# Designed miniproteins, single chains: the designs that were tried, part 14

Each design is a single chain, and the fold is of that chain. pLDDT is the mean over its residues in the fold that is shown.

## One batch from the design tools (miniprotein)

Design m458
Fold by ESMFold2-Fast:
Structure m458 (fold): chain A 96 residues (1-96)
Amino acid sequence: MAEEEKKKMEEIKEKLQTELKLSPAAAQMAVEAMKIVGKELKESDTVEELAEIVGKGAEKYAKEVLGWSEEEAKKVGEEAREEFLRAHEEGIEVGL
C-alpha cells in the first residue's frame, strides 16, 4: 500500500544524495523522518532543516508510538539530530 509514496520517498533519497551531498545513511534517516512528520522536501530545504525534521520525527515516534515521556522523547530527538549530522559529515569524509 502507498506504492506511490514509497517511490516518491526513494526519489527524494536519491535527490538528497545528489543535490545536498548527503551520505546514504543520512539520506535514509531524513526520508524516514519526513514520513513520520508528514513533510515533503522543498527546493529551499537545507541540511540543517533536514536535521530538525529528523529530530522531530524521532521525538514524535517516541511519544506517539513508544509512549515515552516528553523529556525522554526530546532527548531522543536531539540525539537523532546529532546522529544525522554526524552521518552526513562522515559521508563527506569518505567521499560518498
Scores: mean pLDDT 70

Design m459
Fold by ESMFold2-Fast:
Structure m459 (fold): chain A 72 residues (1-72)
Amino acid sequence: MSKVKNEIVTQIGEHVGRLAREHGLSSEEAVAIFREGLKAAEENVDKPDEVVLQVGLEAVDRAAERIVRERR
């Protein structure tokens, strides 16, 4: 079970869902991006919730940008 709060996990998942729709990402790519976001959030769970969420969202954005570039 993740140490990250369910509210933060939900927000990261919703952001991944938006990026997947906008860029036509596969379910495999979406899962990989989501895992990157969760990993970053879990590494920062000792920080305030706003920081944990921000770090998770930034990791998702960076992972999505890498995948989009690799497909071209």
Scores: mean pLDDT 81

Design m460
Fold by ESMFold2-Fast:
Structure m460 (fold): chain A 65 residues (1-65)
Amino acid sequence: MASVDAVVAAIETVAREMKARGASRDEIVETALRMVRTVVAAGVLDESDAEALRARVLAAVDAIA
């Protein structure tokens, strides 16, 4: 499975839980971007997958928040 798909699914789960708790859109976006930064910094993804992860997470969080 593409590593990006698994990371996006994990971040979407966190975003949905935060929304259910009444977190603001800005708080959800900040948390999601922090999670993306952590994954990218770990060196698990190549450059192309890191770009795809950022784009997909932003789109997913925008739809959830």
Scores: mean pLDDT 78

Design m461
Fold by ESMFold2-Fast:
Structure m461 (fold): chain A 85 residues (1-85)
Amino acid sequence: SKKLEAEILIGLLYMEAAVLRSIAEHYRKQGKDELAEKYEKLADELVETADRANELIKQGKYDEAIKLAETARKRFLEEVKELEK
């Protein structure tokens, strides 16, 4: 079911945002405030995208929700790779 696929992907975005916030907290404890802020910003962007995708699900736009979530997940992985260089 496309609805179930979309719901799973949105759930993963919220979980990934929680992980990024945990990474940010770890870096703040190390005094790396600028790096922590970048991870917090990525987490905020994932939550915003997950909320938008959830609105699409409420409208029955499952393909759009899936595409939005998949695009966001690819983008945040590339951003994390850049931060870890």
Scores: mean pLDDT 89

Design m462
Fold by ESMFold2-Fast:
Structure m462 (fold): chain A 87 residues (1-87)
Amino acid sequence: GQAQLARQAEQLLARAEELIRRGDFEGALRLLGEALDLARQLSGSLRRQVASRVLRLAMELLRASTDKRTILEAIGLALQAIGLLLD
């Protein structure tokens, strides 16, 4: 159900935040992408909650990283999250 998918996304986001703190930006990007894919299966407030959290963590990754590839991938995720918020 929607609540279970949202819970799975929140667990991925909590892990992504921990990986950002450890400097594992590649791992964090992967988990943010997985959470965003789950957000696409959600609707209403649950979709907005997950998408807004993906956007926040993508922005944290942009601030923390100096690697061009990581920055570009984080921008891509942020734009996709914004798209879901505008639905």
Scores: mean pLDDT 89

Design m463
Fold by ESMFold2-Fast:
Order: C-alpha cells, then sequence, then structure tokens
Structure m463 (fold): chain A 87 residues (1-87)
C-alpha cells in the first residue's frame, strides 16, 4: 500500500541516520564513557524503529507515531554528539 511504502522509506531513512551517528561516534576523539552513553541512546532508538516496523503491518498510525518519536530522539542525539565534539 502507499502508506506501507512511506513507512518503509521513513524506516530506511532513520536506519541510515542512526548508522551515520554510529560511524561519527566510532571515529570521534570522545572519551570512552561518552561514546558508551551515545551508543546506549542509539540502541534505544534502534528498538523504537524495530517496534515501528512490527506495527507497520497492523497499526500504521501507531507505527508513524513511533517513527516520529524515533526521529525526535535522533535529532536530540545528533545535537548531543555535536555539543560533545565541541568539548
Amino acid sequence: SPELRELTVRLTANAIRLAGIDFQVMTSDLPADVKAELRKQAEEIRELIKEAYKLSQTDPKKAQEKLDEAEEKIEELEEQLRRAEEE
């Protein structure tokens, strides 16, 4: 369906953004404890994306709500990473 296609595009886009964050954390000069905290937050977002995927087949509206939440948390994590990189 068109709704499922849109959800699939959003799921893919969020997975790519999260992979980009993982790469930035891995290649950064941040302290090990800061990297561990950022990775923990990334894993929590990954679980939201997985939940959205499971809901995409049964409740597309709830899947969209979970993706909106994941996208907000990705933006927060990107901001945290930028601030940490600024020392």
Scores: mean pLDDT 85

Design m464
Fold by ESMFold2-Fast:
Structure m464 (fold): chain A 99 residues (1-99)
Amino acid sequence: MSEEERLELLKKVTEKVERLVRLLEKHRETGGAYEEEIRKEVEEMKKDEENPLANKNVAALVEYILELSTPEGREEADRLLEELREWAEKLKKEIEELE
């Protein structure tokens, strides 16, 4: 893969992760108003063959966070959301280093 192709792939993955983080935050604050939108994004990621293992892992994590949207699971969901935010920030830094 060329550096240009790698940069484009990183940008696409970063954008998807950031969008999912924002949707999950809104889902938590609204008590479920964004569930359909999040599930749609997850289904699109599962169909993406460019990086199937990473996309599958992110999809599984997002689905798990959705399952934890009960009051009892809220603290765990918050910790996992923070992990996703940290990963998105790391991806952004990698993009800056390649540009």
Scores: mean pLDDT 72

Design m465
Fold by ESMFold2-Fast:
Structure m465 (fold): chain A 112 residues (1-112)
Amino acid sequence: SKSEEFRKKFNELLDKYEEELAKLAKENPDDESVQRDAAFFDLGKFAELFGKELAEELKELLERLTLGLANGDFDTVREVLEKLLKLAKELGMEKTAKLLEELLKLLDETVA
């Protein structure tokens, strides 16, 4: 189904970015921009960089995203991705913002 195709491609793209950002963060420990981007995949590091309140907001958005994907609720998936994109842009997470834009485009091309 288109929903299964979307979930597969979504997870493949997330896994690729997580792996690439984890590698970049390890190779560039003093690069503040890279450390910010990598924090999107590490709630503990995110809380250290941006505070516990924003970390809880990110956690709630990621939980809503996971539930929306599991239930095929692509309206919720879109809303959450748009909120995550806004957060990433506000926090200077440039590579993460690009990932979120690519995920929104994937949603439009696959299920909308």
Scores: mean pLDDT 86

Design m466
Fold by ESMFold2-Fast:
Structure m466 (fold): chain A 68 residues (1-68)
Amino acid sequence: MEELKEELKKLLFERILKEAEGDKEEIEEKSEEVAEAVAKTYTEEQIKLIIELLKNNEDAETIADKID
């Protein structure tokens, strides 16, 4: 779980950073909050699916639909 959470955080950070400019620290904190919320809500298998969909550049709506 902790390893998956860290990978998820990194992917979220990269994605947000591409769409926004400026404060990396703020983006990192936001990415960590989202990754922690996901880790509390979903199973390890669902998190792996989310990571794979993020790597494929799927949007948040598509990811939410596929894991629901």
Scores: mean pLDDT 74

Design m467
Fold by ESMFold2-Fast:
Structure m467 (fold): chain A 63 residues (1-63)
Amino acid sequence: MTKNVYLPKGDHEGLIEIVLEAARKGVEAFEDSKETPSPDKLKYTLLFDEQGKLAGLYSEQVR
């Protein structure tokens, strides 16, 4: 399962906070963002395992 989050480029503190919340709350507390992000933001994808626990994270440049 995956959930998308958009953060300003270089917002490492915001990324850490989101990862901690995902680890605490699991997949059910997060909604997919389907917005068209600005070029000043990066798309982060949170990966959740079969139990809804945070399993991974990757980033993608958004336009």
Scores: mean pLDDT 69

Design m468
Fold by ESMFold2-Fast:
Structure m468 (fold): chain A 102 residues (1-102)
Amino acid sequence: MFEVEREALELLRKMAESLKPILSQEAYDLIMQAIDLARRALEALQRGDFDTARRLNEEAIRKLGEAMELISKLPEENQQKIREAYAKVAKEAQALADKAAA
């Protein structure tokens, strides 16, 4: 239960680490904070603490939004590399979800 979600968060963490040289430190920190908040939201959900899970997830989305605004100010070449890395992780996460649902 929630193994797919945990694997997806780990893929996102590794993606952020690999992109650190082309991300600003502030954008990297916001992404890492969002991943931690999402992990804590998942833990709260596993405990049946739906109010805490929702609140933490909303904060994670906010942190990702702030990171996206910073990314939008990076050179287009860096933005393209970030988009390609995210698309790859999103496909891998979707494949894990599809396999778990089958």
Scores: mean pLDDT 80

Design m469
Fold by ESMFold2-Fast:
Structure m469 (fold): chain A 88 residues (1-88)
Amino acid sequence: MDLVESLKKQVDAAIEEYKELISKGKEEQAIVKFSARLLAINTEAFLNLSKEGLEKLKEYLKEKSKTLPPDVSSIIDKIIGVIEKEIS
């Protein structure tokens, strides 16, 4: 129904999978899978969202980035940078 809400749920699912893998001691797999999932989400957002939709997704990513370790939040920050370039 709402594409932005669907993508936010995909971000949440990626974060949950990351946390589960970390809890199992699979740190390298957690980072690789998280990066791949976020790249897929960003690609879908770029192709299907309006400028306003991209702004909403960007704000959600910023809030989530604050709750994650620095190495992982840097992946989100790079994606935020790509979105900012596309909406300018």
Scores: mean pLDDT 83

Design m470
Fold by ESMFold2-Fast:
Order: structure tokens, then C-alpha cells, then sequence
Structure m470 (fold): chain A 63 residues (1-63)
């Protein structure tokens, strides 16, 4: 199996399983809400989910 190396890697702090579960639950809720809006494109949904995820990560790291 090839081992892909990335130039800078992820510099983010590692999250616990519990933190990932919390983020996943919140993102699932956001995804359901965004998918309910037929005017949003798949690209717009993806961008909003990314923004939401980053915000949740910041909130958890603040603890």
C-alpha cells in the first residue's frame, strides 16, 4: 500500500471520540436543515457545512 505524504499535513488539534460525535451530530442536524431548502445547491450546502464544522471545532477547543 502506498503511503501518501502531504506537504504540510493537518496542523489542527486532535479531537477525542466524544468531541467528534458531538460535531457529527450537529453537522447531521445542519445537513438535514440545508437539504430541506431546495434553493441551495450541493456546493452551497458543502460550504455551509464546512463553516459550521469549523465553528463547532473552535467552540470545543475553547473548553
Amino acid sequence: MPVPAFPGGFTGEPLTQEEWEEISRELARAYRELRADPSLTQEEISERLKERGLKLMEELKKK
Scores: mean pLDDT 68

Design m471
Fold by ESMFold2-Fast:
Structure m471 (fold): chain A 96 residues (1-96)
Amino acid sequence: MEEELKELDEKYGGRRTEIALKLGVVRGLAAAQKLIADAPDAATRERAEAEAARLQAWLDEHLTPAERAALREALAALEAGAPIEEAIELAERLLE
């Protein structure tokens, strides 16, 4: 992860690195929410709920509503099979 962020910063500059990092948190929240829904036992669900709460708190503190909307569209593109670079470009375009 840290190496991937460094490569993005070197290739695309700090703005795309910031978008990639924020997108990573949005992806993490979506994965935690999926794990809550699909949890095989109460212990797994509790851990996923705790992680989702931490990620949600971070997003609420650090992202504007416009950034959250742009990153959700980027996540939808990733879920549709778009490569990470295209998802980052989409978020960057939406955020101007």
Scores: mean pLDDT 77

Design m472
Fold by ESMFold2-Fast:
Structure m472 (fold): chain A 85 residues (1-85)
Amino acid sequence: MSLLVEEARAAAARAEELRKKIEELAEKAKNSKDPSKSAALAAALAIIGVELDELARAAEAAGDTAAAETLRELAEYAFKLYKEI
């Protein structure tokens, strides 16, 4: 099993913590009065979304459908919040 698949399973196991991090980044971006700081936080949220989608694909390829579904939902949530900024 690859390191990426192990990382995907670990991330899926911490889905609630990752969801909170995603929400915190989005809230900080929306509430920032500094456009540069808001842009940096929004970029971080987009990067998290891309990383989670990549981990979801790795889990799916390994046959871990439950982990893949969890990570894909988190990635979609991150991208949804990114679009709202």
Scores: mean pLDDT 84

Design m473
Fold by ESMFold2-Fast:
Structure m473 (fold): chain A 84 residues (1-84)
Amino acid sequence: SIYDFIEQYLVDKGYKGLTHFGEIDGNVASSAGLSLGEFLKLPDEEKAKYILKYFGVPEEEQEKILNTKDKEERIKLIDKYVSK
């Protein structure tokens, strides 16, 4: 899923020392005013959108990332917003 893709991307990038899938989710949920439990119950596409929003990705670019099927092009789009 797109959620699995973004979580794996963050681990692969080593963003702020992230080492495992889902490690960012508590911070993402909190930033959105959600409990972690509420966040984890969302569909994968919605979880992905909240993670992208957490990194400051605007709505238009979120849709572009979700609709980009090429792995390398998707990574390039996310890289614009995610800093170590």
Scores: mean pLDDT 82

Design m474
Fold by ESMFold2-Fast:
Structure m474 (fold): chain A 115 residues (1-115)
Amino acid sequence: SLTEKELERMRKLVDEFVKIIEPYNPELAKKLKEKADEFFSLVREAINETDPEKRKELIEKAEKVFEEMLDYGLKAIDILEQKDPEAAKKARELMEQFSDIAFRILYLLKLEAEK
């Protein structure tokens, strides 16, 4: 499906971001990967959920996990700006691409849940 292709693209963006930060902060890299895995799991559960109330709860959980990922991502970029400004620029580009896809997926899931 289109959503599965977008999720695969997002995973690649996360993996590249994690690879950039890992030499500077391996614990933060691990936290980002764990939150990304949680986000993808919640999104897939929401897609397969037929109960509107449960789907809404899963979407809200996915949104909260996404906010946590953004917080960790910004912390990673702050570290990279001090250590490697070129890597920081690449990390921002990856975060922007990830966020654009995440907002689109979450918006579409919310729209379908309201029907």
Scores: mean pLDDT 87

Design m475
Fold by ESMFold2-Fast:
Structure m475 (fold): chain A 72 residues (1-72)
Amino acid sequence: SLDEEIELGIAEITVAVGELAWKRKPDEVTVEDLERLIEAYRRIIELSTDPDVRAWAEEGLKRAEEELEKLK
């Protein structure tokens, strides 16, 4: 549906922005930033039918969750 396409697009943009911010300024990444990134990756896994996209998102989710644990 259009709503699902929009939601997937928002999640993809959220991941792109979050990953770039994490790459460029790792010391400035907050718990809230990582939680948004984790939520976006979970949304991509839920909504994407492409196995390569899902595998990429699962790897990204794992990295973000591991980083979040280090900040807690």
Scores: mean pLDDT 87

Design m476
Fold by ESMFold2-Fast:
Formats: sequence, C-alpha cells, structure tokens
Structure m476 (fold): chain A 59 residues (1-59)
Amino acid sequence: SPIDELIALLRTYPADHVLSDEELEALARKTGIPLSTLRLLRAMSGGTAAGMIELLEQL
C-alpha cells in the first residue's frame, strides 16, 4: 500500500531527522500520496521521521 511504502521510505532516515519540503516532494512522487497530506502528517507529528512513522502506524 502507499502507506506501507511511505513507512518503509521514512525508516531510511535517522529517527530524529526533520523532513524538508524537498524530501516530502520526493516521498509524494515515490508513493503517490499528495504533498498536502504529507505536509499535514509532518505538522501533526512534530516533523521527524520517527514522529511521522508513529502517526502513520495509528492509521
């Protein structure tokens, strides 16, 4: 699924890595998830790779 692919890609970053707009754009292109959705997930999670993964695992 796009969510599972996103989690796998986020796991390639250090847990405390803060995702940039350019990194979110690359993730949007690879997964097909809208950039607006990824930006919302970043805002809700505190912006780190680990925070985004934790939020996604609740879905």
Scores: mean pLDDT 87

Design m477
Fold by ESMFold2-Fast:
Structure m477 (fold): chain A 92 residues (1-92)
Amino acid sequence: SREEKIALLEEAIAALEEARRALEARDYESAAEALRRAADLLAELGLDDAAASLRAAAELVLKRPSEEEVEALIRGLRDAIARLRELRKSLE
């Protein structure tokens, strides 16, 4: 239902915001956990490509990423959060 999709989007957005905050704190284990939770939620929404990208990002953050890789991930998460908020708004 539309209500179920909105709930899943809200949970995915919250998980991505948690991942972004963890990355800003260089807490890579918490970031990876949040990214995996967001990926599972996006997969339930049928957003399989986005879910795969977040799973890859979770693996990357556990491999001692460079500062440049971390900053790129933070930018990517901000863009993903904005996109999901737009999608949620389109569902009302």
Scores: mean pLDDT 89

Design m478
Fold by ESMFold2-Fast:
Structure m478 (fold): chain A 75 residues (1-75)
Amino acid sequence: DEEEKKLLEEAKEKITEEEIEKMMELFGIKSREEALEMTATVYVQKELLEKLKDKYEYNEAAEKRVEEVVEELKK
């Protein structure tokens, strides 16, 4: 959980204004702060799932859902 907090803060620093705007548009989020937090959470979950895949080959369904959100952000 402490490691997740650190990853969230690091992700927030790397997120661009364009990604925040896209998240707000895609999910109807009115708050920039809320969109930033959601975007950071998605990126952290993707990174954690990639690490888990290498070690345990676990959680294919969650990986697919995270990939779908990331692809929508890239459109």
Scores: mean pLDDT 71

Design m479
Fold by ESMFold2-Fast:
Structure m479 (fold): chain A 91 residues (1-91)
Amino acid sequence: MEKEKEALEEIGKELVELAKKGASRQELADLARKKAEELKEQGLYNASNGALTLSYALSKDWKGLHKYAKKVDDDLVPILSQTLEELQELL
């Protein structure tokens, strides 16, 4: 779990930094999706579900958001909530 928390926190920080530099919601969503696939290939399925949830929230894909948000481990929810709150302030 700790490794998955760290991976998701790093992704969140990268997304926030890019948003501060003027990246669009779509660019951030595409990056989050790419990171989710990389995490899945590494066997970090919980962090992958978290990154997918971020991607769908950023792209306003409600079907994808509902599907993956419910699969996110409770331990990762605070990281997702913090990241989405920071991104909402920047976008």
Scores: mean pLDDT 82

Design m480
Fold by ESMFold2-Fast:
Structure m480 (fold): chain A 91 residues (1-91)
Amino acid sequence: SAPLAPEELRARLLAELDAAEAAGVTPADLLRQMLEGIERDAPEGIPRSALDAAEARLDALLALARERGTLSPEMEALAARLRALLAELRA
């Protein structure tokens, strides 16, 4: 997949967050969906490029949540779990 420039990633995440809010999906739900997706795909093997993309998305999502004042303890716990899983899959 083509890499997203930082400004494109940010714009896409802002659109995703706005769409999620409209659908009643919380930012914590988005992190849970990411975690579940990675856990589902892990047995088949995940390319390094996909792990890198997931980490970039996680970092950008947390930065946006902090900027918007929406960073919750649930988001922090899910982010920690996702980071640990991504690190394990890189080993």
Scores: mean pLDDT 80

Design m481
Fold by ESMFold2-Fast:
Parts: structure tokens; sequence; C-alpha cells
Structure m481 (fold): chain A 66 residues (1-66)
């Protein structure tokens, strides 16, 4: 989620020796912070084979189908 993305950015910045800049509210919204509903859906998708397809579709929507 949000924390994992920030942690990865921090690790990348440390490796390259550049300072990490905090994400703006807009950037966080674009990163699609998971809502409680999305988390619940994610859990159900793990029990359903179709969950993979739904996850891919959600990923595409987050990238450019808004």
Amino acid sequence: GREILERERRAFAERHGVPVVPLSSEAMRRASVPTPVQREVGEKLRGIGDGIDAGIKAGKALQGEV
C-alpha cells in the first residue's frame, strides 16, 4: 500500500544517494491508496480463480481508465 511504496522509494533513494521527497496528496491519490472495500474485495479474490483477472483489470483502470 502507501507505506510499501514510500518504503521502496526510500530504499531506492538510499541506493542512489538522493534525498527522498514526501508524496503529495495528489500523488498518493494517483497511487490508488486501497480503501477498506478494495481490501475486502482483495481477500475474496484470493478464494476465487477469477481474482487474478479482476486484479489485472483494476491495475489497468488505475493506470489509464479513469
Scores: mean pLDDT 58

Design m482
Fold by ESMFold2-Fast:
Structure m482 (fold): chain A 81 residues (1-81)
Amino acid sequence: SMEERIERLRKALEENPEAAVGMLLGFADTALESKDLELIKEAIRLLEYALQHVPGLTDEQRAELQRRIAELKKKLEELEK
């Protein structure tokens, strides 16, 4: 389920944050394809948390996370009218 996927992402961010980056990008893609406001909001929260708290992010990884956050925020704005 989606709730299980979110729980796994939260655990990965705490236990193995480096591995979590790839999982977060995949989750962001799923959220971007959805019309679920709560999924989009959760994806934004998790990606912003990763930018702030994951050590050793490369400039490329940081830029990719920021790009996905911007896409998610645009999608959220479009859905909220």
Scores: mean pLDDT 81

Design m483
Fold by ESMFold2-Fast:
Structure m483 (fold): chain A 68 residues (1-68)
Amino acid sequence: EEQAFVNRVIGLTLRAIGAILEGDFEAAERDVQELENLAKEAKSRGLTDVAKWAEEQAKRLRELIEKS
């Protein structure tokens, strides 16, 4: 279960970075929202480390979008 969450965080983060590099900030914003939802789900399941990591990835991506 934890590994499945880790894989989803990685996939969403890479997808969001790709969208930012292409200037598709709408797609990147949706990916950030999905990461935030994933963090909430992980936290509800007691996967605190994965949840915190997903929150950190979402925050970094939001900062990149805002500066663009």
Scores: mean pLDDT 83

Design m484
Fold by ESMFold2-Fast:
Structure m484 (fold): chain A 84 residues (1-84)
Amino acid sequence: SELDKVIEEIARVFRRLSPELQKKYAKEIGQKFLKLSLATNFEFLDRFNRALAAIPEDTSYQPTEEDVKRLLELLDKAEEILKK
């Protein structure tokens, strides 16, 4: 589904974020994740974790703030799809 594709992309972008970027944007990312998790009775989190488990960690990738912006955009897109 469209939602499954967006969740998979969220997992890919999230997987490549550095600890520094995760810490800097923890509140913004966390709030959007919490919103989606509560709206879906945690089905979003279950699907996200399954997608994340399928993606190997890539320590060679150098993430930037553009990756964080992409993640936030994808989280907003997931919320839009869920409101259908």
Scores: mean pLDDT 82

Design m485
Fold by ESMFold2-Fast:
Structure m485 (fold): chain A 82 residues (1-82)
Amino acid sequence: KYLLKATSSSGKTVERVFDGSTLISLALRKILDELGVTGETLSATIDGKPLDPDLRLEELPDGSVITIKFSNGTVTVTVSRV
């Protein structure tokens, strides 16, 4: 399983555990919905590279950092194997 720990630029945090077979796009959607992000998505990167939304969590290195920029802020998500 994978722990996703998300922090918004407004200081709000959300933690969720997902199965390794979960698509990263689905996991991020659930987390962003819970954070209540309302801004337009401008970019999404993982470890400084463009994020492939079709990757599964099990395909990511432990400790990967996802950064999503919105018109009104930024969300940082750390992915940890648990």
Scores: mean pLDDT 81

Design m486
Fold by ESMFold2-Fast:
Structure m486 (fold): chain A 74 residues (1-74)
Amino acid sequence: SVTVEELFEAIEAGDEEAVLRLLNELLAAHGLPLVRREVLPAVIEAMRRYREELRKLDEATFALAAARIIQEAR
């Protein structure tokens, strides 16, 4: 299963393909819309910028926060 920590490790490594895969696995597990490649850079930038706040969230709350970030980036 995907963890929030694994996702942030991929973000810190700059592995955008891993971020896309892991984020979509997490979103799908919670029944949320998947992120498209076109908005991924803006989503990564937001997650890097708010890392400390986002890492405090449980997995389900993090998934909802990620979905909102994606919605705003569209």
Scores: mean pLDDT 84

Design m487
Fold by ESMFold2-Fast:
Structure m487 (fold): chain A 98 residues (1-98)
Amino acid sequence: MVTKEAEEAQKLIEEALQNDKVEEAARRMAEVAGLDEELVRIALEAALGKPEGIEAVKKILMTEEGLDEDTADERVAGGIAHIQQQRAAEKARLEQLL
């Protein structure tokens, strides 16, 4: 069950990402999740397959969670795949509302 506010926020985030407005998408995600905008921006860059973002998230996982490089690589790859699956599901749901 998703509230109308959460649906609207997700739509705005997806629209910003499709228009290459990563900073705007990061700001909206940070507001919804109560997270730091800079950390969310790095995570979004990684999710979009940008090498700088992928490397930054991998480094955070190794430093903050104490993961080795192979495990961090696997986590980042799994996270990207999960985000892609979630975006596909959300797109299908929004298409049913249109």
Scores: mean pLDDT 68

Design m488
Fold by ESMFold2-Fast:
Structure m488 (fold): chain A 90 residues (1-90)
Amino acid sequence: SMAEAENAKAFVEKKKEEVFKKIEELKNSDLSNEEKLKRLEDLKDDLELIRERVEYMAKYYNIPQEILDEILEIIEEAIKKIEEEMEKIK
């Protein structure tokens, strides 16, 4: 339903904001590059699990394709940001 779709989108937007905040905290931390990479990998894994769950929900809860595409784009943007930061410290 639309309510499930809107809730999923709101959850993913909030998760993106939390990820971006954690990336900035990591960039300004005194952690080793190895520890920073591990934490970025953990954030990426969390987003990959969210993506899989959203795809599952879309199939069973009739999430409109337009909203699903928006949700997946938000997740992809956050993952790409993590990957860019990982490349800078590798």
Scores: mean pLDDT 85

Design m489
Fold by ESMFold2-Fast:
Structure m489 (fold): chain A 61 residues (1-61)
Amino acid sequence: MKPTAADLLAAGLEAARADPDASDEELARRAKQILVERGLEAPSDEQARNGALAGRALAAA
């Protein structure tokens, strides 16, 4: 099943909370891994990056 926007944001938030000092690329990679571990299809690199950046912004708020 393809990840929803909510799945991408949730994975990005989890990645950002796990490693707040991670680079954009590291956050995107971890977000992709989290989604796959949850049984979802791997998102595109762009979707993973967008989710990671949104999650980091939410974690910082």
Scores: mean pLDDT 81

Design m490
Fold by ESMFold2-Fast:
Structure m490 (fold): chain A 81 residues (1-81)
Amino acid sequence: MTLEELREAFERNLKALEELMHNPEKTGMPLEELEFDYREATRIFEEEVARVEAGEISVEEAEKRMVEKSDEAVAEREAEE
């Protein structure tokens, strides 16, 4: 996987989330949860891309870390509420 492929996959996921946020009838999910996921995914992506560009991790490792960090952030928020 290349950095560009990771970026394209991320952009597709963001577009899907935006579509769900504009069509709540399609998901039944609260808008606040979708907005949380969107913001956290974006922040995590930027951090991991910076690490790949610095040569600290591979693109494949960045993808796995992004998934794990997103899941952890959601779980921590749910545990506090």
Scores: mean pLDDT 75

Design m491
Fold by ESMFold2-Fast:
Structure m491 (fold): chain A 80 residues (1-80)
Amino acid sequence: GPPPSVDEIIDEAQRLVGDYVAGLPPGEGLPPDATRAMQDIFAGDRERLAESMRVLADWFETRGEGDLAARLREMARAME
Protein backbone atom coordinates (compact mmCIF):
# COMPACT_ATOMS: atom_id res chain seq x y z
CA GLY A 1 0.00 0.00 0.00
CA PRO A 2 1.04 3.66 0.02
CA PRO A 3 3.46 4.80 2.75
CA PRO A 4 1.77 6.26 5.87
CA SER A 5 1.26 10.03 5.98
CA VAL A 6 3.13 12.21 8.49
CA ASP A 7 -0.11 12.66 10.45
CA GLU A 8 -0.61 8.86 10.58
CA ILE A 9 2.98 8.41 11.83
CA ILE A 10 2.44 11.05 14.55
CA ASP A 11 -0.85 9.41 15.61
CA GLU A 12 0.80 5.96 15.80
CA ALA A 13 3.76 7.32 17.81
CA GLN A 14 1.43 9.14 20.25
CA ARG A 15 -0.68 5.99 20.72
CA LEU A 16 2.35 3.67 21.11
CA VAL A 17 4.10 5.94 23.64
CA GLY A 18 0.87 6.79 25.49
CA ASP A 19 -0.12 3.12 25.87
CA TYR A 20 3.34 2.16 27.15
CA VAL A 21 3.58 5.03 29.66
CA ALA A 22 0.02 4.36 30.90
CA GLY A 23 1.15 0.79 31.74
CA LEU A 24 4.05 1.94 33.97
CA PRO A 25 3.77 1.45 37.76
CA PRO A 26 2.33 4.45 39.66
CA GLY A 27 5.06 6.96 40.51
CA GLU A 28 7.60 5.63 37.99
CA GLY A 29 9.04 8.65 36.22
CA LEU A 30 10.77 8.91 32.87
CA PRO A 31 14.35 10.27 32.68
CA PRO A 32 14.46 13.98 31.70
CA ASP A 33 15.45 13.35 28.05
CA ALA A 34 12.63 10.79 27.59
CA THR A 35 10.14 13.13 29.32
CA ARG A 36 11.07 15.98 26.96
CA ALA A 37 10.89 13.66 23.93
CA MET A 38 7.42 12.43 24.98
CA GLN A 39 6.22 16.04 25.39
CA ASP A 40 7.53 16.94 21.90
CA ILE A 41 5.70 13.94 20.36
CA PHE A 42 2.40 14.79 22.11
CA ALA A 43 2.76 18.47 21.12
CA GLY A 44 3.20 17.36 17.49
CA ASP A 45 6.35 19.49 17.12
CA ARG A 46 7.33 18.33 13.63
CA GLU A 47 10.79 19.99 13.77
CA ARG A 48 11.74 17.82 16.79
CA LEU A 49 9.69 14.64 16.11
CA ALA A 50 12.40 12.50 14.46
CA GLU A 51 14.95 13.25 17.21
CA SER A 52 12.31 12.80 19.95
CA MET A 53 11.30 9.41 18.50
CA ARG A 54 14.98 8.32 18.55
CA VAL A 55 15.41 9.45 22.19
CA LEU A 56 12.33 7.43 23.20
CA ALA A 57 13.52 4.44 21.13
CA ASP A 58 16.82 4.48 23.08
CA TRP A 59 14.85 4.57 26.37
CA PHE A 60 12.59 1.67 25.26
CA GLU A 61 15.71 -0.33 24.30
CA THR A 62 17.19 0.17 27.80
CA ARG A 63 13.91 -1.29 29.16
CA GLY A 64 14.13 -4.40 26.92
CA GLU A 65 11.38 -3.16 24.55
CA GLY A 66 13.35 -3.86 21.36
CA ASP A 67 10.31 -4.15 19.07
CA LEU A 68 8.90 -0.81 20.24
CA ALA A 69 12.34 0.81 19.90
CA ALA A 70 12.68 -0.53 16.33
CA ARG A 71 9.22 0.79 15.41
CA LEU A 72 10.01 4.29 16.76
CA ARG A 73 13.31 4.33 14.83
CA GLU A 74 11.44 3.31 11.65
CA MET A 75 8.95 6.16 12.20
CA ALA A 76 11.79 8.64 12.89
CA ARG A 77 13.47 7.65 9.61
CA ALA A 78 10.19 8.18 7.72
CA MET A 79 9.96 11.72 9.21
CA GLU A 80 13.39 12.74 7.84
Scores: mean pLDDT 81

Design m492
Fold by ESMFold2-Fast:
Structure m492 (fold): chain A 61 residues (1-61)
Amino acid sequence: MEEIKEALARMVDGVAKASNIKSPVDGALMEATAELKGDKIVVTYRDPVSGYVEEEEIPVE
């Protein structure tokens, strides 16, 4: 079960990086990092230009 959650977190990390999310502040390409926190995957998007940070949670059920 833990191995499956880790694999899912790695997949989400890859998808987030491939999504090339742009900052709503300046349109700059954001850096994405995903990590497993208990039963949730937390994705953090950071704008390297403005410093804007956005966090999103994906529940693992």
Scores: mean pLDDT 76

